# Ledger of designs, part 76: designed miniproteins, single chains, continued (4)

Each design is a single chain, and the fold is of that chain. pLDDT is the mean over its residues in the fold that is shown.

## One batch from the design tools (miniprotein)

Design m14613
Fold by ESMFold2-Fast:
Structure m14613 (fold): chain A 98 residues (1-98)
Amino acid sequence: SMEEERKKLIEKAKKEADKRYDELVQFGNELQALAEKDPEEALKKIRELMEKHPEYRVAVGAVGGAALNPAQRDELIDAARDTLYNIELKKAEEEFEK
């Protein structure tokens, strides 16, 4: 039963990471259009999202960086995905150890 409970927590964590990744990719796409017109306003929106979700600050920063520098988009978006997965998997491990 403990192995099955661990697998369920890991699967839930992966789904949560995928959901947050999709949300951040959408944010990044909207932010890229804004960054071309008003980089300062784009930086404000990045900071606001980081303040709202401090646990995802690094992932938000990577997506924001991708929006401000499209040449590094794929690398930064991949880094954001990895960061989100690490956060959600860590939460699952902490929940399992309770």
Scores: mean pLDDT 81

Design m14614
Fold by ESMFold2-Fast:
Order: structure tokens, then sequence, then C-alpha cells
Structure m14614 (fold): chain A 98 residues (1-98)
């Protein structure tokens, strides 16, 4: 269905937005912790990478469900809602980084 292509584009936008949020979180951690050790920074990066991996795995699962005849319109609305949530979080993080 045409809705599957729309869902795939939204998944791409969602993953990009999550990546931008997690990158901003690392920058905020560095700004708030200027004396952080290399080990502490590495732990923060590790946490971020795990969160991104979990997000990717979840979206792959949703795409497979849609391909099996799941409710694609509901999945599209869910993806849009998540993108809006992370975009708002990104703007808050950007304000703290100024």
Amino acid sequence: EEDLEKLRKLIDEYLKTVGEVETARIRLFEKENPNASSEEVAREIGSVLRSIGDAIDYEIKLLKEAEKGGDVEQLIETAKSRIEHYQKELEELKKKLE
C-alpha cells in the first residue's frame, strides 16, 4: 500500500530526530560536566548508543508488523506523535546548550 512508503519515510525522520536528540544530550553532558573523565564520557556515549539501537529495533519490528497487514494508519499516527515529542525535547536541549 502507498501508506507503507509514508510509514517508511516517517520511520527515517523519527530515527534522524532521535539521533539529533541523543547527540544534543551528549553535548549537554559535556557542558554540565567539563571535568568529566574519558571513562565517564564513554559511559554516556554507550548509554546513548544503546537507546538508539533500541529505537531502531522497535521501528524495524513495527515495519514488519505493517507488512503483515497491521494497522498502517495507526502506525503512521504513532510515528508522527513520537517525532513531535522528540522535536520538542530537541528544542529544550538546544536552549540549554546556548
Scores: mean pLDDT 75

Design m14615
Fold by ESMFold2-Fast:
Structure m14615 (fold): chain A 80 residues (1-80)
Amino acid sequence: SNQDIADMLYKASQGYKLRSTTIDDVTKYVGYKIQSIGYQIDGDMIKNGMVIDPATQAKIKAQAQAVIADNQDLLDKAGI
């Protein structure tokens, strides 16, 4: 299910966050966290390659930007 995919992506994200010692770890932490959010909001559209409506796209973008902002210190330290 979309919830199971989101949960798996979130768990993967948390594993990389606990490491956070390389650019790769930080990139995977943030990347999987953003993917998990996308699947929580509209995983069916993402899986099927459907055109995401503007409101849903804006919601995904806003939450992704919040994850980036919340982790800006880690991204800066990693040189991203």
Scores: mean pLDDT 72

Design m14616
Fold by ESMFold2-Fast:
Structure m14616 (fold): chain A 90 residues (1-90)
Amino acid sequence: IEEKLTEFVGSLSDEQIRKLGEIAEVEQAVIDEVVEKRSDEGLGFLGGQIVQASLEDEKKREEILSLLTPEQQEKLEEIIELYKKEIEEK
């Protein structure tokens, strides 16, 4: 999952990272650091927050998906399904 999160966020533009981070209610300083450094840790953290926001709020999920390309949407949906399965399994 972490590898897929890092890959997903790494595929995003700086503008997408900023907008998605805002929707996921991530602290602005963290969003700025992810955009500036694009570290695996930062990308994975932001990706996890985006997935969490999508799981908690259907409206946020729709807003997130609207900012993504079809290919990025497919990657995010795959990650969400993996998270759902892990939560269901303990």
Scores: mean pLDDT 78

Design m14617
Fold by ESMFold2-Fast:
Structure m14617 (fold): chain A 119 residues (1-119)
Amino acid sequence: SEAERLLEELERELERVRENAESLNAQGLAVVILGVTEALNVLAELPQEERGARLARVAAETARLVAAGDKEGLIELLERLIEETREAARRAAEEGRADALRAALAAVRLGYEVALRLN
C-alpha cells in the first residue's frame, strides 16, 4: 500500500539519520532533533496545544545540550525521538494515514539536509 511504502521510506531516513549522528556537529544534531520532533508531532495526531508544548520542551532541552557542548546527550535525545517516531509511524501506517507519513518524511528529510549544510 501507499502507507506501507511511505513507512519503509521513513524508516530508512530515520536509520540514515541515526547512523550519521556521530558525524554531525552540535548545530546539525539540533536541527535534526527538531525535524524528527516535527515528524513525531504530525504522526501522533496530538492537539495543536500539545504539539506546540512538545516542540518547545524539546527545543529547550536541545538548546541546553548545545550550550553545554554535550554531543552524547544530543545523540541520546535524538535516538529516543527516533524510536518514538518509528512507533508512531507504524501506527499511522496501520491506520492508512499516508498524508501524515508523507509530511513526517518531509520533516525528517528537511532537517537532515539542513544539518548537512551546517556540517
Scores: mean pLDDT 90

Design m14618
Fold by ESMFold2-Fast:
Structure m14618 (fold): chain A 94 residues (1-94)
Amino acid sequence: LPELLEKKLVELGYPKIKVPEPLPPTPELRHSPLEKLADGVYGLSSSREGRRVVAVVIFEDAEGGKQRITVITVTEEDGKITVDVQESLLPVPK
């Protein structure tokens, strides 16, 4: 899972960043603490029985006092792996 996320980061033009291993599967839903991987880059993992997720959240300054947030998610569910990329523009909180 981390290797696929690292590959996607490079494909999108981001620097090579080491992505942490996902949490082991558990019967209950669990989330890792948000981990700083690089400036403006944070990692998160989530796990439940049958599903593991590794995500990276990237914060970039954008024009007009807004922040661009890019979320790259790699999900393994019942042996199937999916990669999703979402971008948002948010006003910086006061």
Scores: mean pLDDT 70

Design m14619
Fold by ESMFold2-Fast:
Structure m14619 (fold): chain A 75 residues (1-75)
Amino acid sequence: SAELRALVARAKELALEALELLGLEEYKEQATAHLEGLEALALSLAGDPALRELLRRTLTAIIEETEAEIERLRA
């Protein structure tokens, strides 16, 4: 679904932002390749309604936790 794709995209953005804030920018290229592989896998599994809902809930929780940590690092 479009919602799941948006959540995956947001999680990817936050992961790259966290690397930048931690001074690990040198790992962005490698992290991007790995995240793209995980994104493709997650979206392929999203055909199952139960698995799609599990992914939505898990990604939402990870996004919220990561956003809070990024704000802490910026403070």
Scores: mean pLDDT 79

Design m14620
Fold by ESMFold2-Fast:
Structure m14620 (fold): chain A 61 residues (1-61)
Amino acid sequence: MEKEIEEIAREAAKKLKELGTRDYSTAEQIVREIAKEKGVKLTEDEVLQAVIRALQLIAEE
């Protein structure tokens, strides 16, 4: 599960960079879309973790 969240977060970070945004609402939408494409069902807490991780990955660049 942690591995799937990390993968989703990394893909979300890439899309956020393409859009030029760090907005939480946009990050949440992207995380949900990627999870749906991968067939992964995330809880609300897992969505939050993936969003925070994606934003951290962007900040580390």
Scores: mean pLDDT 80

Design m14621
Fold by ESMFold2-Fast:
Structure m14621 (fold): chain A 82 residues (1-82)
Amino acid sequence: SMSDYILNSVVESLVSFVNSLGDDATKAKVAQLVATQDPRTVARELIAVARQIAAEITDPRTRAAINRQVASHEDLLAQADA
């Protein structure tokens, strides 16, 4: 369905995005979430991880850019749930 397509696209994009931001421990956590959780839970957890990473960034422009990317994914996830 279109909702499944959007959800899978959001998960794939979030996996790539969080892996680009995080260290090896973060990548291992992402892999475990993908292997053990349903796609909606994975998306929600990866959004939380990205928000946590953004909160630790001292440069306000970089932090804002990450938060904008997270917000875009949250909007797409909301569309998948509608």
Scores: mean pLDDT 85

Design m14622
Fold by ESMFold2-Fast:
Structure m14622 (fold): chain A 80 residues (1-80)
Amino acid sequence: EELEKAIADAIKYGEEASKAETLEEAIGLLLAAIGAGLEGELIAKKLGNEEGVKAAEAAREKGAALGREGFDKAAAKEEA
């Protein structure tokens, strides 16, 4: 449950970050996505669940990529 929640949260926050309208919102959600993914990795490592570690790493990478997209989009609006 904790691992599944962390994985889901990483993706959710990444998706929300990709739709953020402000730079501050995008940054906050990007950090939340990364944090959730890292928490998932830590939980999986504590449990000795190697598959869970890989799943959490993949979720963190996906969440970070989506959040980075949101950050870049919001930053472009601030520059305009």
Scores: mean pLDDT 81

Design m14623
Fold by ESMFold2-Fast:
Structure m14623 (fold): chain A 82 residues (1-82)
Amino acid sequence: MQQRLEEWRERLTRELSKAKSPEEVVEIGRRFVREMLEEGVPLEAALDAVLPPVYEKLAKLVGREEALRLTQRLADELVEEH
């Protein structure tokens, strides 16, 4: 499981490197969590794999405080949906 999660994180980081807007970053993060859930990855494991790279990319685009807000909002949406 953990090696598979690292492969997801590498693919996510590569996709995020191409993103040019906060909106695009959030959409990529949402899509990856949903794909992982469809493969049977538990929600907590999917969030742990996806949210840190999303936060790092957002922090580079909009700064730490706004990145934290956007990442937390994404997490809340995904938890509520699940």
Scores: mean pLDDT 83

Design m14624
Fold by ESMFold2-Fast:
Structure m14624 (fold): chain A 61 residues (1-61)
Amino acid sequence: MSAEEGLAELERIVRESPVAAARTIAGAGLQEARKHLAAGDEEGARRSAEGGIRAARDAGA
């Protein structure tokens, strides 16, 4: 998964998931991934996005 793909999936979960906890977790992961991208850290952004997606899915995303 690229950082861009991970950010798009987190944005989709925030927008479309019926599970409030999953949306909150995905939103936090999205913010962290965006911070890494702003710092030029694409690998950190990718890892943050992957972690956020996994955590959101564990919450029922």
Scores: mean pLDDT 86

Design m14625
Fold by ESMFold2-Fast:
Formats: sequence, structure tokens, C-alpha cells
Structure m14625 (fold): chain A 61 residues (1-61)
Amino acid sequence: SPEVLEVVNELMRLTGEATEYYIKAKQSKDPKERERYLKKAEELIKRAKKLIADHKVSLGS
């Protein structure tokens, strides 16, 4: 359905951005900068989890 395609595209965007922040966190030598990148990644993952929860029926097997 169109809803499934929209959800998949948004999930790919959110998880892609989160992955980039996790990589930046791992590459950072400053603990405070690392923490900021991890926080940004966690916020994106939280949004992805909410999107999945809101569309659980449409994404179910």
C-alpha cells in the first residue's frame, strides 16, 4: 500500500541519519562531542520506533 512505501522510505531516512551519527560518535576523540552525536542518533532511533509503533498493523507479517 502507499502507506507502507511512505513508512519504509521514512524509516530508511531516519536509520541512515542515525547510522551517520553513530559513525561520527565512534570517530570522535572528545567525550562531549561523542555524547552529542549519540544523543542525535538516539533521537532519530526514537522517531523510527514511534513510526513503527504507529504503523505496526500495516508493517505486520
Scores: mean pLDDT 83

Design m14626
Fold by ESMFold2-Fast:
Order: C-alpha cells, then sequence, then structure tokens
Structure m14626 (fold): chain A 97 residues (1-97)
C-alpha cells in the first residue's frame, strides 16, 4: 500500500476523536513553524515548509482533488504558502468532524 492509499483509508475510517487529534497536530506544526522563524533557523523553516506542502498535496491527491494537489506541489517553499497549506488541511479536517 502506498502512503497516499494509507492516508485515504485512514481518513475515511477516522473517528471524531482521531480527527481532533489531527487538528492538534496541525496546531503543533504551526507552533513549530513560528518557533523556527523566531530562532532564524532558515534551513529548518524551509524543510518544514517543504514537508507541509508535500503532505497537503498528498492528502488532496488521496481525496481525489488532483488540481489542488498539483497546486500545493508546485507552490514555492515560502512561509505564506505553508500557512495556506495548513489552513487548507484544517478546513478539510474540520469539515469531516
Amino acid sequence: MTEKERIKEAFENLSEEELREFLAVLDKTEEKLEKLIKEKDEEGVKKLIERILAYTAELFEALGELDKAAEFRAMPATVENARKALEALREVFEKAV
């Protein structure tokens, strides 16, 4: 099973409790991004942004939203784009609760 197939299967079978746990992970990821920015860890910021964008693209691809997946995959690794990705992930999880 691919990572994409695992994400889709997990998402389709998520309980309300598990969805809340994903929202908590998003909050911690936002806090980590802000911490790295304040510490001026430019390499750490870039690597975290790249992971956020890649995960967002994989999730939308797993959900069948191929145009959104392609958009996030093509986005430059900037703080603004990472925040857009985190907001998009939050909207997906909040709508599932």
Scores: mean pLDDT 77

Design m14627
Fold by ESMFold2-Fast:
Structure m14627 (fold): chain A 98 residues (1-98)
Amino acid sequence: VEEAARRGAELAARGARQAAEGSRRGDEAGAAGGAIAAMGGVLDGALRGERAGGKEGGAYAAEEGARAAEEQAREEGTPGGELAARAARNAARGAREA
């Protein structure tokens, strides 16, 4: 569970960084790609967390991923980063409700 959460968080944070970089370059497709990557990180963590620790493990990993994306977005201070953080949070909410 902790390993799944760490991996998902790393991927989500990386996605947020990519979204922020796209935003700074005026690359809307790059920003969107980063947001999708951040969302994917959350979902990857949630799926692996659930396999390791059931619904609680999936929920924990999803929350850690969303938090990582949100923290990275805050550090970046860009619209693209904020988009990635929102996408990651929505993915985490979906994972918890499923």
Scores: mean pLDDT 82

Design m14628
Fold by ESMFold2-Fast:
Structure m14628 (fold): chain A 97 residues (1-97)
Amino acid sequence: SMAAERARRIARLEALLERMIAERAEKAKKEGILDDAEIEREVARARALAPGLAEETVSTVGLTDEMIELLEEAYKAAGKDPKKKEELAEKLEELLE
């Protein structure tokens, strides 16, 4: 059961990371600072790293189901304010270090 619970938490965090990557890519396209090729390279790199980061974060930092749910809900709620959503994404990236 512990292994199954950990795998479920890893999958949830991976899904959140994929959402963050997609939304950051859309923001970068709107800002027009990076060209599309640079954005695509960063997205590909982030997607390649996401499974390992999710596994390490759940296993090493000890993210609970409650913490992951709060991050998911906070990220969704911040969707009404792009600046708050960016701030939450940065805080989550700090946790993944």
Scores: mean pLDDT 75

Design m14629
Fold by ESMFold2-Fast:
Structure m14629 (fold): chain A 78 residues (1-78)
Amino acid sequence: MKIEKVTINVENDPEALRKALDEALKAGAKEVTINATPRNMAEVLDIKRVAKEAEKKGLKVKINITLTRDPLSPVESL
């Protein structure tokens, strides 16, 4: 248990998120919190897809999605 939690801040880039998750896995992280600011539903789905891939690798993933002035579904847990 070297690193329990890692926080990743990503705007809308699923590839940047995937790279950051791979770095967290290399560091031995067990839990990752993703803070993302997607612009549309397609970007939300891409972020969720990358997070699901990380969960398949054994990471516990939490996703915080920040939307402009819309509190509807701003946070998701996987």
Scores: mean pLDDT 71

Design m14630
Fold by ESMFold2-Fast:
Structure m14630 (fold): chain A 74 residues (1-74)
Amino acid sequence: SPQEAADAAIEAEINRLLVDTVRRLHAATSPEQRRGVLEETIARLEELLKRVTDPHLRRMIEVAIEQLRAELAA
């Protein structure tokens, strides 16, 4: 269905975002740069969460946001 195709596209976007985030965190040379990467990724995941209707994908995004918020608080 069009919705299933849309959800699959969003899932692929999330996977690319998370891979890019890990790479950017490894490349970060300052605490400020690391914080910026975490804050940007959280904001992008929160926007993606608004577009998702699949409960499994929503739960995955929510878990990712919580993990990144924990990293930001540390």
Scores: mean pLDDT 85

Design m14631
Fold by ESMFold2-Fast:
Structure m14631 (fold): chain A 100 residues (1-100)
Amino acid sequence: MREELERLLEEYRRQIAAMTPAQLTELSARALRGESKEDALLELVKVLLDEGVPREEQIRVLEEALKMPTAQDILSLAFRILIESAVRKAIEREKRRLEL
């Protein structure tokens, strides 16, 4: 992907890594209010990191989010990622139960 997207992703990742647990909680609270597109983008990147999404997918998702007109659209995308990750983990757990 474009160098600008990679740089922006790394900037958001650095911001999140520098936050304390209390600051991360406050970020999530602010993002959920849907008043700031920037807070919604930071929350999205936090979700991508917490869910262990591959870097190439993180860049693709961030590019999609930057094209979205509202904070609510970005938060809906973050919620979709959380649900998809939960389903994937549930499938992995079922496979481990049957085989390992």
Scores: mean pLDDT 79

Design m14632
Fold by ESMFold2-Fast:
Structure m14632 (fold): chain A 79 residues (1-79)
Amino acid sequence: SLVEKALELLEEIRRLSEELIKAEDPEKKKELAERALKLAAEFGKVYAQITDPADRAKVEAAAAEVEPLVRRAAEHLRA
């Protein structure tokens, strides 16, 4: 299902964000950031295909839970 695929992509983005925060090597941080950006692009494609409002709301709720971790990872990349 599109919802299951979107949720799986969000979980992968969460995992990569956690790894990026823990990483000390700048090259490793860059690699993890690039992988996360590719997953974010794929998530966008899957999300665009979800037309049911209830399904969209479920995915949006899951994305909102992941967003603070992604924001924190971006701060670690900028530092």
Scores: mean pLDDT 86

Design m14633
Fold by ESMFold2-Fast:
Structure m14633 (fold): chain A 68 residues (1-68)
Amino acid sequence: SAVEEELERLVAEVRERLARSSAAEADTLMNEALQKLAEIYKKTGDLEGVLRAMREISLAHSRHLRAA
């Protein structure tokens, strides 16, 4: 679906930007990602898709923090 593709693109964008981010930049990126997830939820009502994307983003952030 279009929503599933949008969520997958957001996850991919976050992963790509995290790979190039300092710790402070990563914090800013996480805040931006949460805002985008909230907007997708408001427009679509896809709680399951949003929670799945949030889990993937949190996992990527956790990996970035361990690598830093």
Scores: mean pLDDT 83

Design m14634
Fold by ESMFold2-Fast:
Structure m14634 (fold): chain A 62 residues (1-62)
Amino acid sequence: MTYEVVEVRGREAKLRSKETGEELTAELVGGSSSGSIARSLETGRLLYIPASATIGGEAKEI
């Protein structure tokens, strides 16, 4: 499933599903210059957010 980055605030990212329009919150748990790994607080799934992704960018479940 793919998500749009709606907001990043400290260690939290707010994401919106491109398929369903549902919003979820993910906590940033790791990262590098190439991107960040976040864990969904609702599903426990890991997501990858590329460093090139700003607000409106795409995050993907891994």
Scores: mean pLDDT 75

Design m14635
Fold by ESMFold2-Fast:
Structure m14635 (fold): chain A 72 residues (1-72)
Amino acid sequence: SKEKEFIERVKKIIKEKGATEEALLEIIKLMEEYGLPPSKEATVDAVEVSDEIKKRNKEWLEKYKPKKEAEL
């Protein structure tokens, strides 16, 4: 399960580095390593892919903004 494994790695990165640009860069590197997103044709526009990743990361942070235990 590439998606599940990717999410696990992303959660670990966020947990270790927090929701920082460093974590975001690591997530982008992880995407390259896993060949995500699942559709290679979807990666034709890398600019949109990068923007979507940033937006998703921000949405996850907003969604799991709770006081103490943020599970992403």
Scores: mean pLDDT 61

Design m14636
Fold by ESMFold2-Fast:
Structure m14636 (fold): chain A 75 residues (1-75)
Amino acid sequence: HHMEELERRLDVLLENAKLALEQIYKKYDKETFKKHAEVILQALVEAARRMGAPDDLIERAVERFKKIVEELLKK
């Protein structure tokens, strides 16, 4: 139960991060976008750790975040 709840909370954090990244990408240059992405990633990792997420779950969340950034940068 607790593990499923952590996964669900991380999914919500990643979806919110994606929406924020899409808005930043539309408004700012590529370098500014990358700087904001680094700050958002750090905040996501810290939030996951505070929730007690295990390292493997944090690592998967980081991978998903990096894919979101890569897909936006390909546009």
Scores: mean pLDDT 84

Design m14637
Fold by ESMFold2-Fast:
Structure m14637 (fold): chain A 75 residues (1-75)
Amino acid sequence: DPGERGRRIVEAAKARGLTLQQLAEELGFGPKSTYAAAAIRLLAQGKSLEEVAKQLGISVETVERILDRAEELLA
């Protein structure tokens, strides 16, 4: 569930003392770090992958890569 994945990422970042923006900067997307932070926040709020992708103007595959990258970093 993307919402559960988003919530787990938020809690893991919080446990490490990171804001979502700081986490997004560590993901290595450069100027795109702002959309990574926004994607994680929106998913944690219960929005679907499709809703988040549409709202941020990115592909669903990009939202999934953000989740995968964040989970890998926080493992």
Scores: mean pLDDT 81

Design m14638
Fold by ESMFold2-Fast:
Order: structure tokens, then C-alpha cells, then sequence
Structure m14638 (fold): chain A 64 residues (1-64)
């Protein structure tokens, strides 16, 4: 599960960094990913962002 979370996080961050459209949002996503990977206390919002990334991996990958 953590390996899939890391994959989803890495791909989402790479896609967002490539677009350069939301630097503040990229920083928030990085913090959420770090908390989810390093802590058992990830918030519902952080889990939702990771879930959205997993559900949209094909779209994110196509945009890289």
C-alpha cells in the first residue's frame, strides 16, 4: 500500500511540476505525501488527494 501511495505521489508531483501552474498547490501536495508516507496520522484530505492521484494515474502519466 505505501509503495502504491509513493508511486501515485511521485507521478502527481512530476506532472504538477511539469505544468508549473500551481506552485503553492505543489508544495501542499508534497507535504500531504510526506505525512502519508512518514506518519500513520494522515488526514482525510491527504488520503483523498492520494486516492484522486491513483484514480487518475493514466491521465497524469499521459501528461508527463
Amino acid sequence: SKAKIKEACDLTIAYLEKTGLHPKFIARVKRACNRALESDTATAEEVTWIYHAIANLDTIRAGL
Scores: mean pLDDT 66

Design m14639
Fold by ESMFold2-Fast:
Structure m14639 (fold): chain A 71 residues (1-71)
Amino acid sequence: AERAVKKAEEEGYLSVDEAAKLIAEETGVSLDIAYTGAFSAGLMEGDREKLSAEGVRRAAEIALEMAKVLE
Protein backbone atom coordinates (compact mmCIF):
# COMPACT_ATOMS: atom_id res chain seq x y z
CA ALA A 1 0.00 0.00 0.00
CA GLU A 2 2.93 2.36 -0.72
CA ARG A 3 0.85 4.53 -3.11
CA ALA A 4 -1.86 5.12 -0.47
CA VAL A 5 0.76 6.01 2.18
CA LYS A 6 2.51 8.42 -0.24
CA LYS A 7 -0.80 10.13 -1.10
CA ALA A 8 -1.56 10.58 2.62
CA GLU A 9 1.93 12.13 3.08
CA GLU A 10 1.35 14.52 0.13
CA GLU A 11 -2.18 15.57 1.19
CA GLY A 12 -1.65 15.34 4.98
CA TYR A 13 -4.43 12.74 5.30
CA LEU A 14 -6.71 10.37 3.38
CA SER A 15 -10.39 9.78 4.07
CA VAL A 16 -11.26 6.29 5.34
CA ASP A 17 -13.15 5.63 2.06
CA GLU A 18 -10.22 6.75 -0.14
CA ALA A 19 -7.66 4.80 1.93
CA ALA A 20 -9.82 1.65 1.78
CA LYS A 21 -10.25 1.88 -2.02
CA LEU A 22 -6.52 2.45 -2.63
CA ILE A 23 -5.50 -0.37 -0.23
CA ALA A 24 -7.95 -2.79 -1.92
CA GLU A 25 -6.63 -1.77 -5.38
CA GLU A 26 -2.93 -2.10 -4.41
CA THR A 27 -3.11 -5.29 -2.29
CA GLY A 28 -5.98 -7.22 -3.91
CA VAL A 29 -7.87 -7.62 -0.59
CA SER A 30 -11.66 -7.18 -0.73
CA LEU A 31 -13.01 -3.66 -0.29
CA ASP A 32 -14.93 -4.81 2.83
CA ILE A 33 -11.69 -6.01 4.49
CA ALA A 34 -9.82 -2.86 3.39
CA TYR A 35 -12.63 -0.66 4.76
CA THR A 36 -12.59 -2.51 8.11
CA GLY A 37 -8.81 -2.01 8.34
CA ALA A 38 -9.06 1.70 7.46
CA PHE A 39 -11.93 2.31 9.92
CA SER A 40 -10.06 0.49 12.73
CA ALA A 41 -6.87 2.49 12.08
CA GLY A 42 -8.88 5.73 12.10
CA LEU A 43 -10.39 4.87 15.49
CA MET A 44 -6.87 4.16 16.85
CA GLU A 45 -5.75 7.65 15.73
CA GLY A 46 -8.85 9.28 17.28
CA ASP A 47 -10.30 10.42 13.92
CA ARG A 48 -13.16 8.37 12.49
CA GLU A 49 -13.02 9.93 9.00
CA LYS A 50 -9.33 10.72 8.29
CA LEU A 51 -6.07 8.75 8.29
CA SER A 52 -2.51 10.02 8.52
CA ALA A 53 0.22 8.28 6.50
CA GLU A 54 0.96 6.07 9.56
CA GLY A 55 -2.78 5.38 9.85
CA VAL A 56 -2.89 4.26 6.20
CA ARG A 57 0.08 1.92 6.81
CA ARG A 58 -1.67 0.47 9.89
CA ALA A 59 -4.91 0.09 7.90
CA ALA A 60 -3.06 -1.92 5.21
CA GLU A 61 -1.41 -4.13 7.88
CA ILE A 62 -4.79 -4.83 9.53
CA ALA A 63 -6.43 -5.58 6.16
CA LEU A 64 -3.64 -7.99 5.10
CA GLU A 65 -3.77 -9.82 8.46
CA MET A 66 -7.57 -10.14 8.22
CA ALA A 67 -7.30 -11.47 4.64
CA LYS A 68 -4.87 -14.21 5.80
CA VAL A 69 -7.40 -15.41 8.42
CA LEU A 70 -10.63 -14.99 6.38
CA GLU A 71 -9.46 -16.42 3.02
Scores: mean pLDDT 78

Design m14640
Fold by ESMFold2-Fast:
Structure m14640 (fold): chain A 80 residues (1-80)
Amino acid sequence: SAMVKKEIKELVEKAKEAIEEKDYDRFKELLGEIADLLIKNKIFSIEEVKEFSDKLLTAVENDDFEKAKELLEELLEKAE
């Protein structure tokens, strides 16, 4: 739905800010909120959410912002 997509987009923007500030704990919190919305709205399976979360956390730990951004953009595309 358009409302869910807007909420996910706002959380993704906050997650990008957390990456820029190197606030790993805040990023994990926001990723958890995104994951819950994706599962609750049946946009992603639990397995898909786990795979994306693992990839996103790995990218952030490696300071690979380009890969993290790509993964977040993929989440937004599937939320449509």
Scores: mean pLDDT 80

Design m14641
Fold by ESMFold2-Fast:
Structure m14641 (fold): chain A 80 residues (1-80)
Amino acid sequence: SRMDKMKALLEEIKKLFEEMKENKEDIEKVKELFERMVKLGEELGELFKSIPQPSEEEQAIVREALAIMQEAGKLLLEAE
């Protein structure tokens, strides 16, 4: 259940990042997509904090999400 939610959030974050890349010339769209990604990242972070001993798989999901969000932030800055 928790793992499935974390995986679903990561997949949504990945889809938003792909959509940001497809719309990189539309700064307002990129900003909106980034704000949605930040909210998903916050939800993922709260789920992760609820785990007393995170598995390697749970840790990998969070690391991948953080890496994607860092790249998304760079894309947003480049669009400005």
Scores: mean pLDDT 86

Design m14642
Fold by ESMFold2-Fast:
Structure m14642 (fold): chain A 90 residues (1-90)
Amino acid sequence: KVLTREELIARLKEKRDEINKLIDQYKSLPEKTKEQIIEFAKKILSLLGIEVKNDIDLKGALTAIRVAAEELGDQKLLDFANEALKILDE
């Protein structure tokens, strides 16, 4: 199922506390590897009901989340999405 932007924003609002906990867990890690950021990105996407099969799907989903985070003014989520996208481009 393809999520609309409105559906994504609604799910982000609903899951904000759970997403914030995951981001805080990621930030508390002693080592921030590409594997760890991908793992936490997939956990967040799973909370939103988004399936990712490959790097293209993952980048696309994270880009949609970045745009939605900007619209919501969610700086914590925006910072996480930007970091994840940067690491995936390396």
Scores: mean pLDDT 81

Design m14643
Fold by ESMFold2-Fast:
Structure m14643 (fold): chain A 79 residues (1-79)
Amino acid sequence: TADEIAEEVAREHPVMSLESARDLVNELLKLGFTPEEARRLARIAGRLADGMVEMGFSPEEAEQLGRDFALGIARAVKN
């Protein structure tokens, strides 16, 4: 499940590596999100990363920013 979601997100948002997407999905699942919720949050991370690259950030920086932002939102929602 986590690997399937990670593969889908990385395919839709190539700026995100498969490894980074998988790590994000696993962290979201650990926070108590359902696979469906984790998929939506991971896609938000991918879309944000795409926007960051368009703003001139490196793909590596954009991936980190997107992931950190999605995790920040996730933790706020669960607390």
Scores: mean pLDDT 85

Design m14644
Fold by ESMFold2-Fast:
Structure m14644 (fold): chain A 110 residues (1-110)
Amino acid sequence: NVEELLRKLREIAKRAAILKLEGRKVALLIVTRRVTPRLLALAEVLSAAFGIEVRVVTEEDLEREKEELEKRGYEVFVIRASGAQLSEILAIIREQLRKNGAETPPAPPV
């Protein structure tokens, strides 16, 4: 489950890179049951790591957020995940960034 979600995130990152090379703006909406500070931290980490707009939204807010981003010229990707899966991914990404000699988001590069 977490492995499949990581695979989807990697595919989105690849597509985002191509779209950015084409001069397009890219956004990722992560749909979860409830938005928490930990999930907002994950969005910040992913946004910094992939160089795209990342937002955590509820199912109720999904269509509104998606329409607003598309109206502003963003290509929008959507994934659905539980808070537990997202917390595990955040831990994996932070550890991977540290292992690769990169610091996790943004306090030093502002």
Scores: mean pLDDT 76

Design m14645
Fold by ESMFold2-Fast:
Structure m14645 (fold): chain A 97 residues (1-97)
Amino acid sequence: EKYFKEGLKLFVEGKYEEAIEKFKKALEEDPKNKEAAFYLIKTLLENNKPEEAFELALELLKIFPNDEELKEKIIKLFEVLNYEEYAEELKKIIEEL
């Protein structure tokens, strides 16, 4: 996937705004691309956009409601990047799904 690979390169270079745009394009081409969505969430959090990351996480969980590994990875991302309040909110929402 062209856009996903371009996004990864930009992410590694610390070009988060440009990486976000490429990962968004990857998701436009394939909305079920879990890897692109995961990296978009990660890049949004690295770029101090936790609200956008949270909304994307909720949409991704609606698409994959039974993917326990994905739920754990998303929660861990918010925790590791010091967005504990968002991680706790995600846990509550996941419990209700």
Scores: mean pLDDT 84

Design m14646
Fold by ESMFold2-Fast:
Structure m14646 (fold): chain A 70 residues (1-70)
Amino acid sequence: GPARIRELLRRHMEGEISQRELAEELGVSQATLSRRLNEAEREALRAYLDGLSPEEAQELFLERAVELLA
């Protein structure tokens, strides 16, 4: 579910698991994972440039990545 995806993303961002392990845990290809993470990052970067704090932009990244990977 979404909560598990969010926790796995947090662990990956903190260097606890590799991108390969994250893809395997989510049941997606590494290519699909990379594309969806890049999409979420692009949206979060746009919001950061539009005035969000780094912490708010990171939270938006996590929320959007969870939606794309759910």
Scores: mean pLDDT 87

Design m14647
Fold by ESMFold2-Fast:
Structure m14647 (fold): chain A 83 residues (1-83)
Amino acid sequence: MSEEELQKAIEEAKRLAKEKRESFVLLKITFVTPAGEEGTIYVILPKEMSDETLQQQIAQNEATSGVKFTGIELVETIEGEKP
């Protein structure tokens, strides 16, 4: 994975935190497809909702696509400034 892709994800999370004035978390999710291919995605979630949203997303994707989630890593916490 390129350092540029990670930097773009961090910048997007910072942009959302600044515009929404809310805290966000940047998560790195590793998964395996039904074909046995490993993949990684970056997900930006509101900090307050991150655990519940992740559980729902994992359950839905495993049920509908057969994708297995193999790892979840907290990359960055982006703190929002209160007005």
Scores: mean pLDDT 72

